# Ledger of designs, part 7: designed miniproteins, single chains, continued (5)

Each design is a single chain, and the fold is of that chain. pLDDT is the mean over its residues in the fold that is shown.

## One batch from the design tools (miniprotein)

Design m16225
Fold by ESMFold2-Fast:
Structure m16225 (fold): chain A 68 residues (1-68)
Amino acid sequence: SMEEIKAELYERAKEVIEEALRNGESVEEISKRLREVMDEAIREYGIPEEEAEKIVLEAYVEVMDKAS
């Protein structure tokens, strides 16, 4: 379902951000990785771009809040 696809995008975005932070990657590198993950989800599953952006942003905020 679309709900399952959106949940998978959220979890994958979280994993990518957490890994990048562990590796000491810059905000620019994190942004590049997140754009790639988002573009893949849009292309493969047809998630609307606005919804994909919202999901990725929510994952970013959650990981950064936890890291603070």
Scores: mean pLDDT 83

Design m16226
Fold by ESMFold2-Fast:
Structure m16226 (fold): chain A 92 residues (1-92)
Amino acid sequence: AEKNLTLKGILAINLLYDTLKSGKTDEKTLKKTANKVKEILTSKEKVKASSLPGEELTTIQKKVVVLEKAAKEYPVIKETLDFMAGVYKKNT
């Protein structure tokens, strides 16, 4: 259960980070990405499990720091991160 949620979290973090990196930070684009993140985290479908390499986890941690910083400027990102934290809190 926890491992599947971790994989979904990695996909969600990557999707948010890639949207920020693209420079498409308009509210409409961020909301579209946020909705996709919520869909990934609430989906009953299992993400195809590949092993989580240690380097990939470190990279995800760095991306989370970038997203937490961006959440101060972009309310949609803050709301999305708060939603993700709520999902993890209920399942861990």
Scores: mean pLDDT 72

Design m16227
Fold by ESMFold2-Fast:
Structure m16227 (fold): chain A 73 residues (1-73)
Amino acid sequence: MKEERELVLRIVAARILAVALELEGAEEAARKVLELVDEAARALEAGDLEKARELIEEAFRLAREAERELGLA
């Protein structure tokens, strides 16, 4: 339960971040983040916690890079 709860919260946070990126005009980065988040959610539903964690970390990495390029981070 604890690891699943943390992954769910990270998935929600990444979705919020993707919406923020889209509003700032980073539509391509936002789409890629959402794709990774959706894949992480599917992995979590399948019980693959390791894959879900790797995908969500990649989503946050991509989002941070986009924020830096936009001058937001």
Scores: mean pLDDT 81

Design m16228
Fold by ESMFold2-Fast:
Structure m16228 (fold): chain A 96 residues (1-96)
Amino acid sequence: GTLTATAAADGTATATLTAPAPVDALSVTATGEDGSGGTGVAAGNADGTATATATASSAVRTVTAGGELADGNVSGGTATAAAGATATAAATVSPG
């Protein structure tokens, strides 16, 4: 399945998808912008668990976060953007 979370400007978006074993490929992306005209989006897909966190505050930025697999396979991470910069962290997990 696919899970998407959307956050308002200066917001945090988290998308978590939990699925049964065996797990498939998994990727999660969360995009945020500053508070004057931005949004944050987090999305996950495939049969697995992914967590992506994006935080936007005072400057235009893009935050792409990774995920992990709940079926005992852990590969990926969580990314948080700091103010005044573009932060991008992406992870794709493809179990065999």
Scores: mean pLDDT 41

Design m16229
Fold by ESMFold2-Fast:
Structure m16229 (fold): chain A 66 residues (1-66)
Amino acid sequence: LTLEELKEMAIEAAKQVKDPEVQKKLIEEAKNARTREEAQRALRKAVSQLDDESRLQISEEMERRY
């Protein structure tokens, strides 16, 4: 996965977070990621805030791409 692909997935996961303040913070964190490590961490944080349905959607997207 490229840095850009990881950032896109992190932003997509963050957009599915229901709390608007948490969502905004996670989107900004994902956009500001400068390394694959930071982008992956942002993705993990966003996914941890998702309900089961949203988590499944992100998991399916990752499986579909890779």
Scores: mean pLDDT 77

Design m16230
Fold by ESMFold2-Fast:
Structure m16230 (fold): chain A 93 residues (1-93)
Amino acid sequence: IATIGTPPDIEKASEEFYVALKNGDEEQALAILENVINQLDLEYARAVVTYTLEKYGDQFNDEVVDLLVKASKSKTKEELFANVREIIKKLKS
């Protein structure tokens, strides 16, 4: 790897991701993670979910926290997005 890109602001992305989850905005939540994947990779998208858990985990119920933990361990973009869709579905109640 010859060029180190500027990392996205993972903290800001985590805050925006949290707001999207609280609003039930599936398109925005997925767009935030897809932008991180496109600029860097899946590992950084998982980091966004991890930081969201660390800062805002206490604001979610146990079922949503479990899904966020699963999302943070996703091995593929498809798995990550499937977990995020399930989180949004649970939050829309």
Scores: mean pLDDT 79

Design m16231
Fold by ESMFold2-Fast:
Structure m16231 (fold): chain A 60 residues (1-60)
Amino acid sequence: SKRDELLKSLEDEIEKMKKENAPQEVIDEFEELKKKLEKGELSVEEAVKKAQEIKLKYAS
């Protein structure tokens, strides 16, 4: 499903951030997003949007 594909993508991003020694706060935000998506508290579209927002904030 699209949700399962996004969950895998989020996990890959979390692994990448850990390898890059990203701030724990950013990693925690992605892990929380993943948990909310797993619980169905966020739509796939909302989760994609939030992931992009977090990623852009980190990229600065």
Scores: mean pLDDT 81

Design m16232
Fold by ESMFold2-Fast:
Structure m16232 (fold): chain A 92 residues (1-92)
Amino acid sequence: EEAQEALRRAIEHLRRAIEAVKNGDVETAKEHLREAQRAIDRAVEAGGLTPLEGIRLKMLLLSAQVALDMGDYETALETLERILEDVERALA
């Protein structure tokens, strides 16, 4: 249940980050990406994600942040949607 709660928090923050990017609010998006990373770390600790899955998702989060910093919002959104799908699959 702690693992499922961590995964739900990650999903919530990823969805808010996606919405913020679509609205051009890069600062809000970055805050939600930081919270999503914390939730992913919690999910790994609680056994909802393997350590390797956690590393992969965090690398994708870093890639999305770099895309946002470069103004590549299309790549950032595609990456965030991929992360969201993977986390949703882990919760199912």
Scores: mean pLDDT 89

Design m16233
Fold by ESMFold2-Fast:
Structure m16233 (fold): chain A 75 residues (1-75)
Amino acid sequence: DKKIKELLEKLKEVAEEAGKALSQYHDLQQQALQNAKISKDQAEKDQKQADELGKKARELQKKAEELYKEYEELS
């Protein structure tokens, strides 16, 4: 079914984006911790960017869950 194939491709894309956002989130959290020892201003900027990526990852996870529910209903 073309619809199932398209849905699986979208789910894969969203899952990959969520994984990338989560990876960047963890990297920025580690950078913020390291920078906190030498620059509070830089650590605050890194933490703000991490918070934004964390929100993005959460939104992408919700989209993946919605797509997966559609897949379950069709399969």
Scores: mean pLDDT 81

Design m16234
Fold by ESMFold2-Fast:
Structure m16234 (fold): chain A 89 residues (1-89)
Amino acid sequence: LSERQKAVTKIVAAAIVVAAAMNGLLEPEEAVKHILEVAKEFTDEESLKKVEELAKKLKEALEAGDKEEAKKYLKEALELIEEAAEKKI
């Protein structure tokens, strides 16, 4: 797999894990951890800090059961990771 294909595959996997957390199938903390692992692999320090902030908001939304807020923060985090990965590749 190319670096771009690896990034896309891991981003999609992280999105699926968060979707599972939105439906109560796993803990919010674990879902957020998956996003942060992908961000650490494919982003720079500045982008990682922004993803960490969004991941914190995502965790709070998941814990509150707010699926609308969770989807919003998930989208913003994944877009940042994808943009950072594309700039590197």
Scores: mean pLDDT 80

Design m16235
Fold by ESMFold2-Fast:
Structure m16235 (fold): chain A 71 residues (1-71)
Amino acid sequence: SMAEEAVKQVRELGDKGAASGDIDTILSYVQKALELAEQAAKKLKSREDAERVIGAAEEAGSRAALTAERL
């Protein structure tokens, strides 16, 4: 489904951010994940699906914060 594909893409961007060794790169991937999630949520008809995609982006942001804290 579109929601499952969007969640996967957001999580992949989050993984790239979490694997990054510098703050600018981490922030770049988090921003891309948030933008992807927002655009996908606008196209989804289900509030539940939209919340799942936004939740994945929030998780990516949290992981980025933890990664940045360890740099």
Scores: mean pLDDT 81

Design m16236
Fold by ESMFold2-Fast:
Structure m16236 (fold): chain A 63 residues (1-63)
Amino acid sequence: MEAGLRLNLAGLYAKEGNDEEATRLVREAAELGASPQQLLGLARGLEKLGALEAARVARELGA
């Protein structure tokens, strides 16, 4: 539950141009048990929003 909330919040920060906070939330979501599939799916959205560091981290943690 909390992992999914962190991933949604990461997407919102990415839309606001805040890659630093989006990256932090991706790492927290992974620690809370976000699935590899959730992380890899989010990575594509983060790249489209220009959150390149958050996208890179989501791909690494989702591999």
Scores: mean pLDDT 85

Design m16237
Fold by ESMFold2-Fast:
Structure m16237 (fold): chain A 59 residues (1-59)
Amino acid sequence: FLTPTFRLFDKDGNGFISKAELGDVMRSLGYDFREEDLEKVKIFIRQMIGNDDIEHFIG
């Protein structure tokens, strides 16, 4: 229930850019993101999915 468990608990049922989802992804990659790093991690993931079609630049 506490903050750590809550973040991981709602990773799949929450919004796209949620702390739980970020934590799940980061931990899956071996990274341990902090609450303070939410913004930078959110931006990074958002950039990856938004820039998923890199061909836009290299094309």
Scores: mean pLDDT 49

Design m16238
Fold by ESMFold2-Fast:
Structure m16238 (fold): chain A 78 residues (1-78)
Amino acid sequence: ALEALLEEVRAELRRRLEELRRRGDERSAASVEAVLADDDALARMVADRVGRELLRTQSLEEARAAADRVLAEIRAAR
């Protein structure tokens, strides 16, 4: 489900945030934190991931349309 993808992306970003802080990369860590706090940025990241996965077996236009649809659904759910 779309909600499961959002949770997965959030979990990945949280793990990346901890790793970046462990390395002392505060600038990249702040960027990841900003995405986690921004529902629209997070929605765009999920839509982009869906689009990239579809590009393996779908046309570019179909992948873009699917990504746009995912983004619109996430925005509507907020």
Scores: mean pLDDT 73

Design m16239
Fold by ESMFold2-Fast:
Structure m16239 (fold): chain A 68 residues (1-68)
Amino acid sequence: AKAEAEKYFRQGAALGAAGRYEEAAKYFEEAIKADPNYAEAYVALAEVLRRLGRDDEAAEYRAKAKAL
């Protein structure tokens, strides 16, 4: 549900701001599962994946966000 996706997104954003990128990625993944059309969650996941050095996966999620 949209409200659940937003809750996961906020938790991911807080963890990302704290530099906890692996945990942030998990929360953004849960946000996407709760709302697969949540473009902001795909963009946020791509950004934390880039910071983790997972650049190919980051590019894929950015492309998915653009397609929404």
Scores: mean pLDDT 86

Design m16241
Fold by ESMFold2-Fast:
Structure m16241 (fold): chain A 59 residues (1-59)
Amino acid sequence: SVEELQKRVLEIARKYGYEEAGKSAVESIRLAGETLEDGKEHGESIVKVVERALEERKK
């Protein structure tokens, strides 16, 4: 579900110390989930994209 994806993204962001960026990513996932009536297949791809972006900001 979109809620579970938001939770995972926020936890990853907190782990890396980017809580504010994580909150922005969570909001983006919520909007994407509403646009994608199902949201199921795209959810995992969105999590991967956010995780990669947060990792790059740490480099």
Scores: mean pLDDT 65

Design m16242
Fold by ESMFold2-Fast:
Structure m16242 (fold): chain A 80 residues (1-80)
Amino acid sequence: SLLDKAIELIKSIKNLTDEQKEKFIEVLRRIAEATANGDVEGLAKAIAEFNKLVMEIAPKLTPEDQEKLREVLKLVAEIA
């Protein structure tokens, strides 16, 4: 699934802490669940939290890890 691919990519980012990986995975699961349930408000909130994490964390990553995070962003767009 697109969700499983996004989770695998997050887990592969070596410069993310375990806590940061868990936060990304939790938000990704909420995006997928809100989309499956037609929860427009929940989806908007989950996407906003995902974007906040990306803006906070991405500038501190290597170019290789930033590319992986960009691929996660593409998968999120395909899920939503």
Scores: mean pLDDT 85

Design m16243
Fold by ESMFold2-Fast:
Structure m16243 (fold): chain A 95 residues (1-95)
Amino acid sequence: KEEALKHIEKANEYLTKAAQVADPELLPLISEAARHLAEAQRYVKNGDYEKAIEHAKRALELVEEALKRSTNPEVQKYLKEAAEHVKKAIEILEK
């Protein structure tokens, strides 16, 4: 499931870009989402897809919460891209 890992990597790239331009108040949500994506990557590599999906879904919830709180269009753009890649990773892992 290398395709799922590529989507998680892309989500992490967009979260990093969001963190660079985000207001400090959003950083805890973005950091927690990135942590859950790192855990999802680890579980995918270990073949534990159920735990990978759990962590990916939690990352998605945190990204969507950060998006809801953000008023900066650049931050919103990066968070939307991150959310889309997390959703695609989940779809692939659920097959």
Scores: mean pLDDT 87

Design m16244
Fold by ESMFold2-Fast:
Structure m16244 (fold): chain A 59 residues (1-59)
Amino acid sequence: GAAAEKAGEALAKLPLDEVRRIGALSGDELAATVEKVGGVPLSPEQAGYAVGRALAERG
């Protein structure tokens, strides 16, 4: 959805090692960290999707 897309775009602007570090998180910690970066509240599942999108765009 649009929220996960916006978060993915914000994550893609970070250094690749930082995106990978965030992607190693899970549950509420992943969701909270992605929300701080993207400024958009997401579920853990949506946060994981946003990180996956950012990693795919970088590699």
Scores: mean pLDDT 80

Design m16245
Fold by ESMFold2-Fast:
Structure m16245 (fold): chain A 90 residues (1-90)
Amino acid sequence: MELIEEAEKYKKKADELAAKDPKSKEAAELYTKAAASYILAGDVEKAIEYAEKAIAIDPDNKLAWRALGLAYYVAGDDEKAEEYFKKAEE
């Protein structure tokens, strides 16, 4: 399974939607999917980048906060991971 290829596909579509509407919740959802795919691929830096983009567009997207928490957990930052997981529960 090429998780990076899948992540790039979600990211590209999200970029197109965000270019048309900077507040597109669909773009936020696709950035969240890209972040999740990057987490599974072990690309923590890109996972953080795209989860942050999703949150910037839609701060109510709980899955984006969970993706950010998971990325920091994989990076070994348990304190940051807990902080962002708590945001996902709000």
Scores: mean pLDDT 84

Design m16246
Fold by ESMFold2-Fast:
Structure m16246 (fold): chain A 77 residues (1-77)
Amino acid sequence: MIRKIISENLKEIIEKIMKETGVSRTVAGHIVGAVLAELEGDKELAEYQRKQAESLVSKETVDKAYEIAKKFIEEKL
């Protein structure tokens, strides 16, 4: 259910992360992927997605975007 609910709201979540943090759509996508993987218990995929975002922006920006994404995703569950 988590992936289906998020899929329906993915555009809204990505656009909100971009607006709040100034990151690109690509970075926002990796951040959302990291949050979803962690919620599903896939720690390896979560870390992989987070590292992909960190390759494009600072760790501080990734941490901020991750917390924003986590809050919005949890509000949809």
Scores: mean pLDDT 78

Design m16247
Fold by ESMFold2-Fast:
Structure m16247 (fold): chain A 78 residues (1-78)
Amino acid sequence: MKEIEELKKRAEEAWERLAEAIKAGAPKEELRELGEETLKALKELVELLVKEGKLSEEEAKEAIERAQGIIDKGIEAV
């Protein structure tokens, strides 16, 4: 499924960019922007996975909540 592959790649690339920026000690404004981009990409991927029956709505919500927590803590640590 092309859409899942594209959204997964986008989410992975956004997550990697955020992780590298956090390690590099990038400005908090940049980290917040990258965090928002990463969370948006993850939400799009997770929503599609729910529509295709690959994730439950509960699993999707938990995944996004976990991702948000990791992003917020990572940004606060810089």
Scores: mean pLDDT 80

Design m16248
Fold by ESMFold2-Fast:
Structure m16248 (fold): chain A 55 residues (1-55)
Amino acid sequence: SSALERRLEELMRRLLELHEQIEAHRDDPERVAELVRESDRLTREIARLQAELER
């Protein structure tokens, strides 16, 4: 559906932003750890939505 496609686009954009933030904060290990955990959650959500679109 168009709603699922838009949600995937939003999540993929957020994931890109998180990767940029991780690089920007690479000297702050606590912040990097927090951003990595958020990235892992987004990656899992993206995988679930992609699987749903392939049904």
Scores: mean pLDDT 85

Design m16249
Fold by ESMFold2-Fast:
Structure m16249 (fold): chain A 78 residues (1-78)
Amino acid sequence: MEERLRELANELARAAYAGDLEKAEELAREIARLAAEYLREVEGLPPEEAEALGEQGAERALAMAKKAAAQGIELPDM
């Protein structure tokens, strides 16, 4: 799961840097879904809390990628 989330986060960063905001937003939604699934199934969090945390994580990743792309900063591998 963590490897898949890292892979998706890297794809999101590349999409944002390329100016493909639609793809970046699609990847953010997929990250939110998988993070919520991981938190619910592996960490045992309640579904509502897992979904909220997954969404927050994805929104943060998307915002950071957009900011870095706007500033011309290359994002490091996670």
Scores: mean pLDDT 75

Design m16250
Fold by ESMFold2-Fast:
Structure m16250 (fold): chain A 64 residues (1-64)
Amino acid sequence: AAPVTPNDLTGKEGMAEALKRAADIFAELGADPETIERVRKVAEEGASSAEMTDAIHAATDSLA
């Protein structure tokens, strides 16, 4: 059994899965491919919270 210790590594993996899910949803909603690619890239490579937020914001802005 793994210890229940929330840390940056565990959080990053969870965030990566959430970002991949968000990118899929943005694609279904018709966001710009470039913004979707950015979200997926951030999810795959890992990035700071600021970079993740910026990528999501760009995709969301594309839908507005």
Scores: mean pLDDT 71

Design m16251
Fold by ESMFold2-Fast:
Structure m16251 (fold): chain A 77 residues (1-77)
Amino acid sequence: AAARAEGERLVAEVSERTAKANELIKDPEKRDEGLKLRGQAGEEVDRAAKASPEYGRVAREWFGRQVREQMAADAAA
């Protein structure tokens, strides 16, 4: 119960960080800052996945989708 609640909290935090990072990446002046923040979010997902497989599956799937969509946008620009 506690581990699941903490996992859900971490998913919410990773979601917010990833969304902010993707927004920064759209701004040429802040792109490097956004990429760094996205990298930090990815490291947090990997760390959480090792601690909680259930949390890791959900967070990794969501994070991977967001990163892939942003990478496609970056490649198109």
Scores: mean pLDDT 71

Design m16252
Fold by ESMFold2-Fast:
Structure m16252 (fold): chain A 96 residues (1-96)
Amino acid sequence: MIPEPPLSPEEIVAAAEKRLAENPDDVSAYTALGIAYLELGDYEKAVEAIEKALQLSPDEPHPALYMLLSEAYEKLGDTEKAEEARKRVEELQKQM
């Protein structure tokens, strides 16, 4: 099912960037940027945003962010990095 957000992907990017200007450690804002960039087809920017979210939460094993990374890398055609991200998800889920 496609979620029906009230904002377009471009509006989500603008809102997330404004939030990050006020709260630069907002993991949720970087996650929203990653999802919005995936919808816009800006897969390289999606990877960058998701990596920032991971850097801000190094002690949390959030496998969902690695799943988003895997999807972004698949869209970029970087199957090797996509597989690395999927392996990280598997490792995190088995260690929890």
Scores: mean pLDDT 79

Design m16253
Fold by ESMFold2-Fast:
Structure m16253 (fold): chain A 62 residues (1-62)
Amino acid sequence: MEEVIRQRADDLEARSAEYERKAKELGEKFKKYPGNYDVMKEYGKAQREAAELRAEAARLRA
């Protein structure tokens, strides 16, 4: 069972990293076009998804 939990945590961390990459790209765009509502909304969503996935992975590893 621990192996399965570790694999799930690794998958969640990989997905979190994917959303963090997307957030970085959106952050660069937001820096260039500050106040763009669509970019700000996408950036916030990507950051929340990344944080939630990372927190879930950390919880599974505990």
Scores: mean pLDDT 79

Design m16254
Fold by ESMFold2-Fast:
Order: structure tokens, then C-alpha cells, then sequence
Structure m16254 (fold): chain A 79 residues (1-79)
């Protein structure tokens, strides 16, 4: 799978409420190709799981790769 295919599988799992599977696919996407978008999505998944410390860490990683990622900035302010 490409990084984008893994990312889309992660989003589909998250939409179905399977947050653990969503995190697994997003982590695999990051291993293939690190991206602010993938870190942002993984941060959101961990926030939905109630792991606010991991959510904050991943939103910060997204901003390290793309300081202009408005979604990561907004979500980081909420955790």
C-alpha cells in the first residue's frame, strides 16, 4: 500500500468507530512517508480514544512538519 492508501484506510476505520485499527493504519502511513496530515489524523484518533497526551504529541509533530497547518493548530488548542 502507498502512504495515502494507508491513510484512507485509517480514516475509514475511524469513521466506523474502530479507533485502534485507525491508529494502526495511520502509524503505518507515517512509517512509509511522514506527513503533517498523517500526524494530524493520528492526533485526532488518539484524542477520540481519550489519550490527550499522545494527541498533543502528534499535533505538535504535525506542526513541526507544517507550521501553517491550521487544523493541527486548532486541535492542539483543544487538548
Amino acid sequence: MTANELFLEGLEAAAKGDLETAAEYLEKAIEVQPSAKFYEALGWVYAQMGDLEKAKEYYQKALELDPNNEAAKANLEKV
Scores: mean pLDDT 85

Design m16255
Fold by ESMFold2-Fast:
Structure m16255 (fold): chain A 98 residues (1-98)
Amino acid sequence: SRLEELRKRFEELKKRFEELKKEIKEEVKRAKETKSEEDKEKLRELLEELHKLSQEIGRLAEELLALGDKELAREAILLGAEATVYAMLLYVLIKEIE
């Protein structure tokens, strides 16, 4: 069903966010140590990926809510909020390293 497809997409997006958080943590540490333009550019790329992910999660939450899966929609809203906050914090960190 469409709802089963959306549940699978939620798990995929959740996994992608966890992988992005790990990559961001490692790259922030690297950029702080090296201060290289290459490492700073990598952080900007990760910030863009995080923005795209938050948008995808937001769309998923709207679809879940429309189909009546309120519990999963709530989880998706919280995940999207976490991704948005992470993006804001990463933006601040990038500006501090620049």
Scores: mean pLDDT 88

Design m16256
Fold by ESMFold2-Fast:
Structure m16256 (fold): chain A 65 residues (1-65)
Amino acid sequence: PPLPPEEVLRRTRERFRRLFEERVEAVAEEAGLPAEVLREALEVLLENPGAEGVARAQAIVEAAR
C-alpha cells in the first residue's frame, strides 16, 4: 500500500537532512560560515518552503556574519 502523504514528507525531510550532513560542512567552509548556522538555515527552508522561509534563512546567515 502507498504511504500516506504526511509520512512521505516526514521521511523525505529526514533523508534529506542525513544527505546534507556530509556536505553541509564543506559548503559552510566555502561560505565562511559555521556549519551549525548553515544547518539551521537549511532546516528553516525545509520546514518553511517559500518566500517566508527564504527570508528567515537569510536572516540566520546574516546574523552570523
Scores: mean pLDDT 72

Design m16257
Fold by ESMFold2-Fast:
Structure m16257 (fold): chain A 93 residues (1-93)
Amino acid sequence: SPADLEKAKEHFIKGIKAFAAGDYEKAIEHFEKALEYADENHPLRKLAYEGLALSYYALGKYEEAEEYLKKAKEVKASDEEIEKVMKEIHDKL
């Protein structure tokens, strides 16, 4: 639903802010919540998986980081769709 997508975006933004603050465990919680609310195949899922991969990598959890990077690569989204979602997120920061 549109309401679920807004919740997904809100959690993604909280994940980015936590990551920027060095709170990688909190970033993981929020990126996981973004995935719970984002519809299957939504471009935001690719960004959330990349956020999880980077957060796990920052924690030294390289195996988990690689698995999430693989999941991000499996999301079928165009560069244009990703750019659109990133612009929408940037406008909310």
Scores: mean pLDDT 89

Design m16258
Fold by ESMFold2-Fast:
Structure m16258 (fold): chain A 73 residues (1-73)
Amino acid sequence: DLEERIRELERRIREGEENGWEPEERRELALRAVELAYELGTLTSVAEVDESLGSEEERELHRLMREKYLELR
C-alpha cells in the first residue's frame, strides 16, 4: 500500500523533527524516501532538490537520497 508507506514515512519524519534525529534513523528514512520516489516516478525531482535550502539535516538527507538515486539508475 503506497499511501500507507507514505504516511509511515511522514510520521517518522515528524517524530524525528520533534524528538531529534538519530543518525541511523535519518539514514533509514532517506533510503525509504528514495525507494518511494522511485515507485512514484518522482525520483528526478528528489535528485534535483536544492541543497542550499533547508537545515543541515535536510541537506544531508538530500545528499543521501541523491547517492541512492544514482545507484538505482
Scores: mean pLDDT 60

Design m16259
Fold by ESMFold2-Fast:
Structure m16259 (fold): chain A 62 residues (1-62)
Amino acid sequence: DKELIERARSLIETAEKAIEQGDYESAQLMLDEAEKLVKQITDEKAREELLAEIEDLRKKLE
């Protein structure tokens, strides 16, 4: 899971920066990729926390 968590965090961080720059299309793509990785995480707490962060960022896109 460590590699999946690190990759997901990197994508989430990049999505945050894209949102700050007004690049909502890139942010959406990166959040979609992060969500795919997060679904493969077996650590329930890490998965729930990362999914919550992704959902919070998606709300900023609306």
Scores: mean pLDDT 82

Design m16260
Fold by ESMFold2-Fast:
Structure m16260 (fold): chain A 63 residues (1-63)
Amino acid sequence: GAMEEEKKRLLERAKELLDELLKKGKISQQEADEVLAKIEELLRKGDIEGAERLVVRTVVLYD
């Protein structure tokens, strides 16, 4: 459904952003894994807005 597709798109975007930050040396692997786990947990709970907010915050803090 549309919500499942939104979750997929957000998770893909989060993974791409974390990969870019890792390639730039802006975030450690451990920190990236912890952020991704938190995003996946928020998406599992249906908190898409919370997951989006965390993605934005991660970029602001690390990039």
Scores: mean pLDDT 85

Design m16261
Fold by ESMFold2-Fast:
Structure m16261 (fold): chain A 90 residues (1-90)
Amino acid sequence: GTYKVTVFTVKEDGSVEKETKVLSGEEAVEYVEEKLGVPKSLVREILSKMKVGEKRVLMAGQEIGNVSEEEAAELAKLSGEPVAIIEKLS
């Protein structure tokens, strides 16, 4: 399948960086693991359960409730932890 992954990362100055990529399932697993430090097995399990058009959100090594991109950026800033939104496109 194809996935849209958006990652929000807090920089040293407290600013939030947003990066969006459209990736295959395996590429999405590798990208989320690299950016969030979560186990590849967790990302693969999430992706295997996703339906087309579904969004899943990860923060600080765990899945959280669905949030908007604006809310994800705020959560990253408040926690200091990266936040990833994964959307299944196909």
Scores: mean pLDDT 86

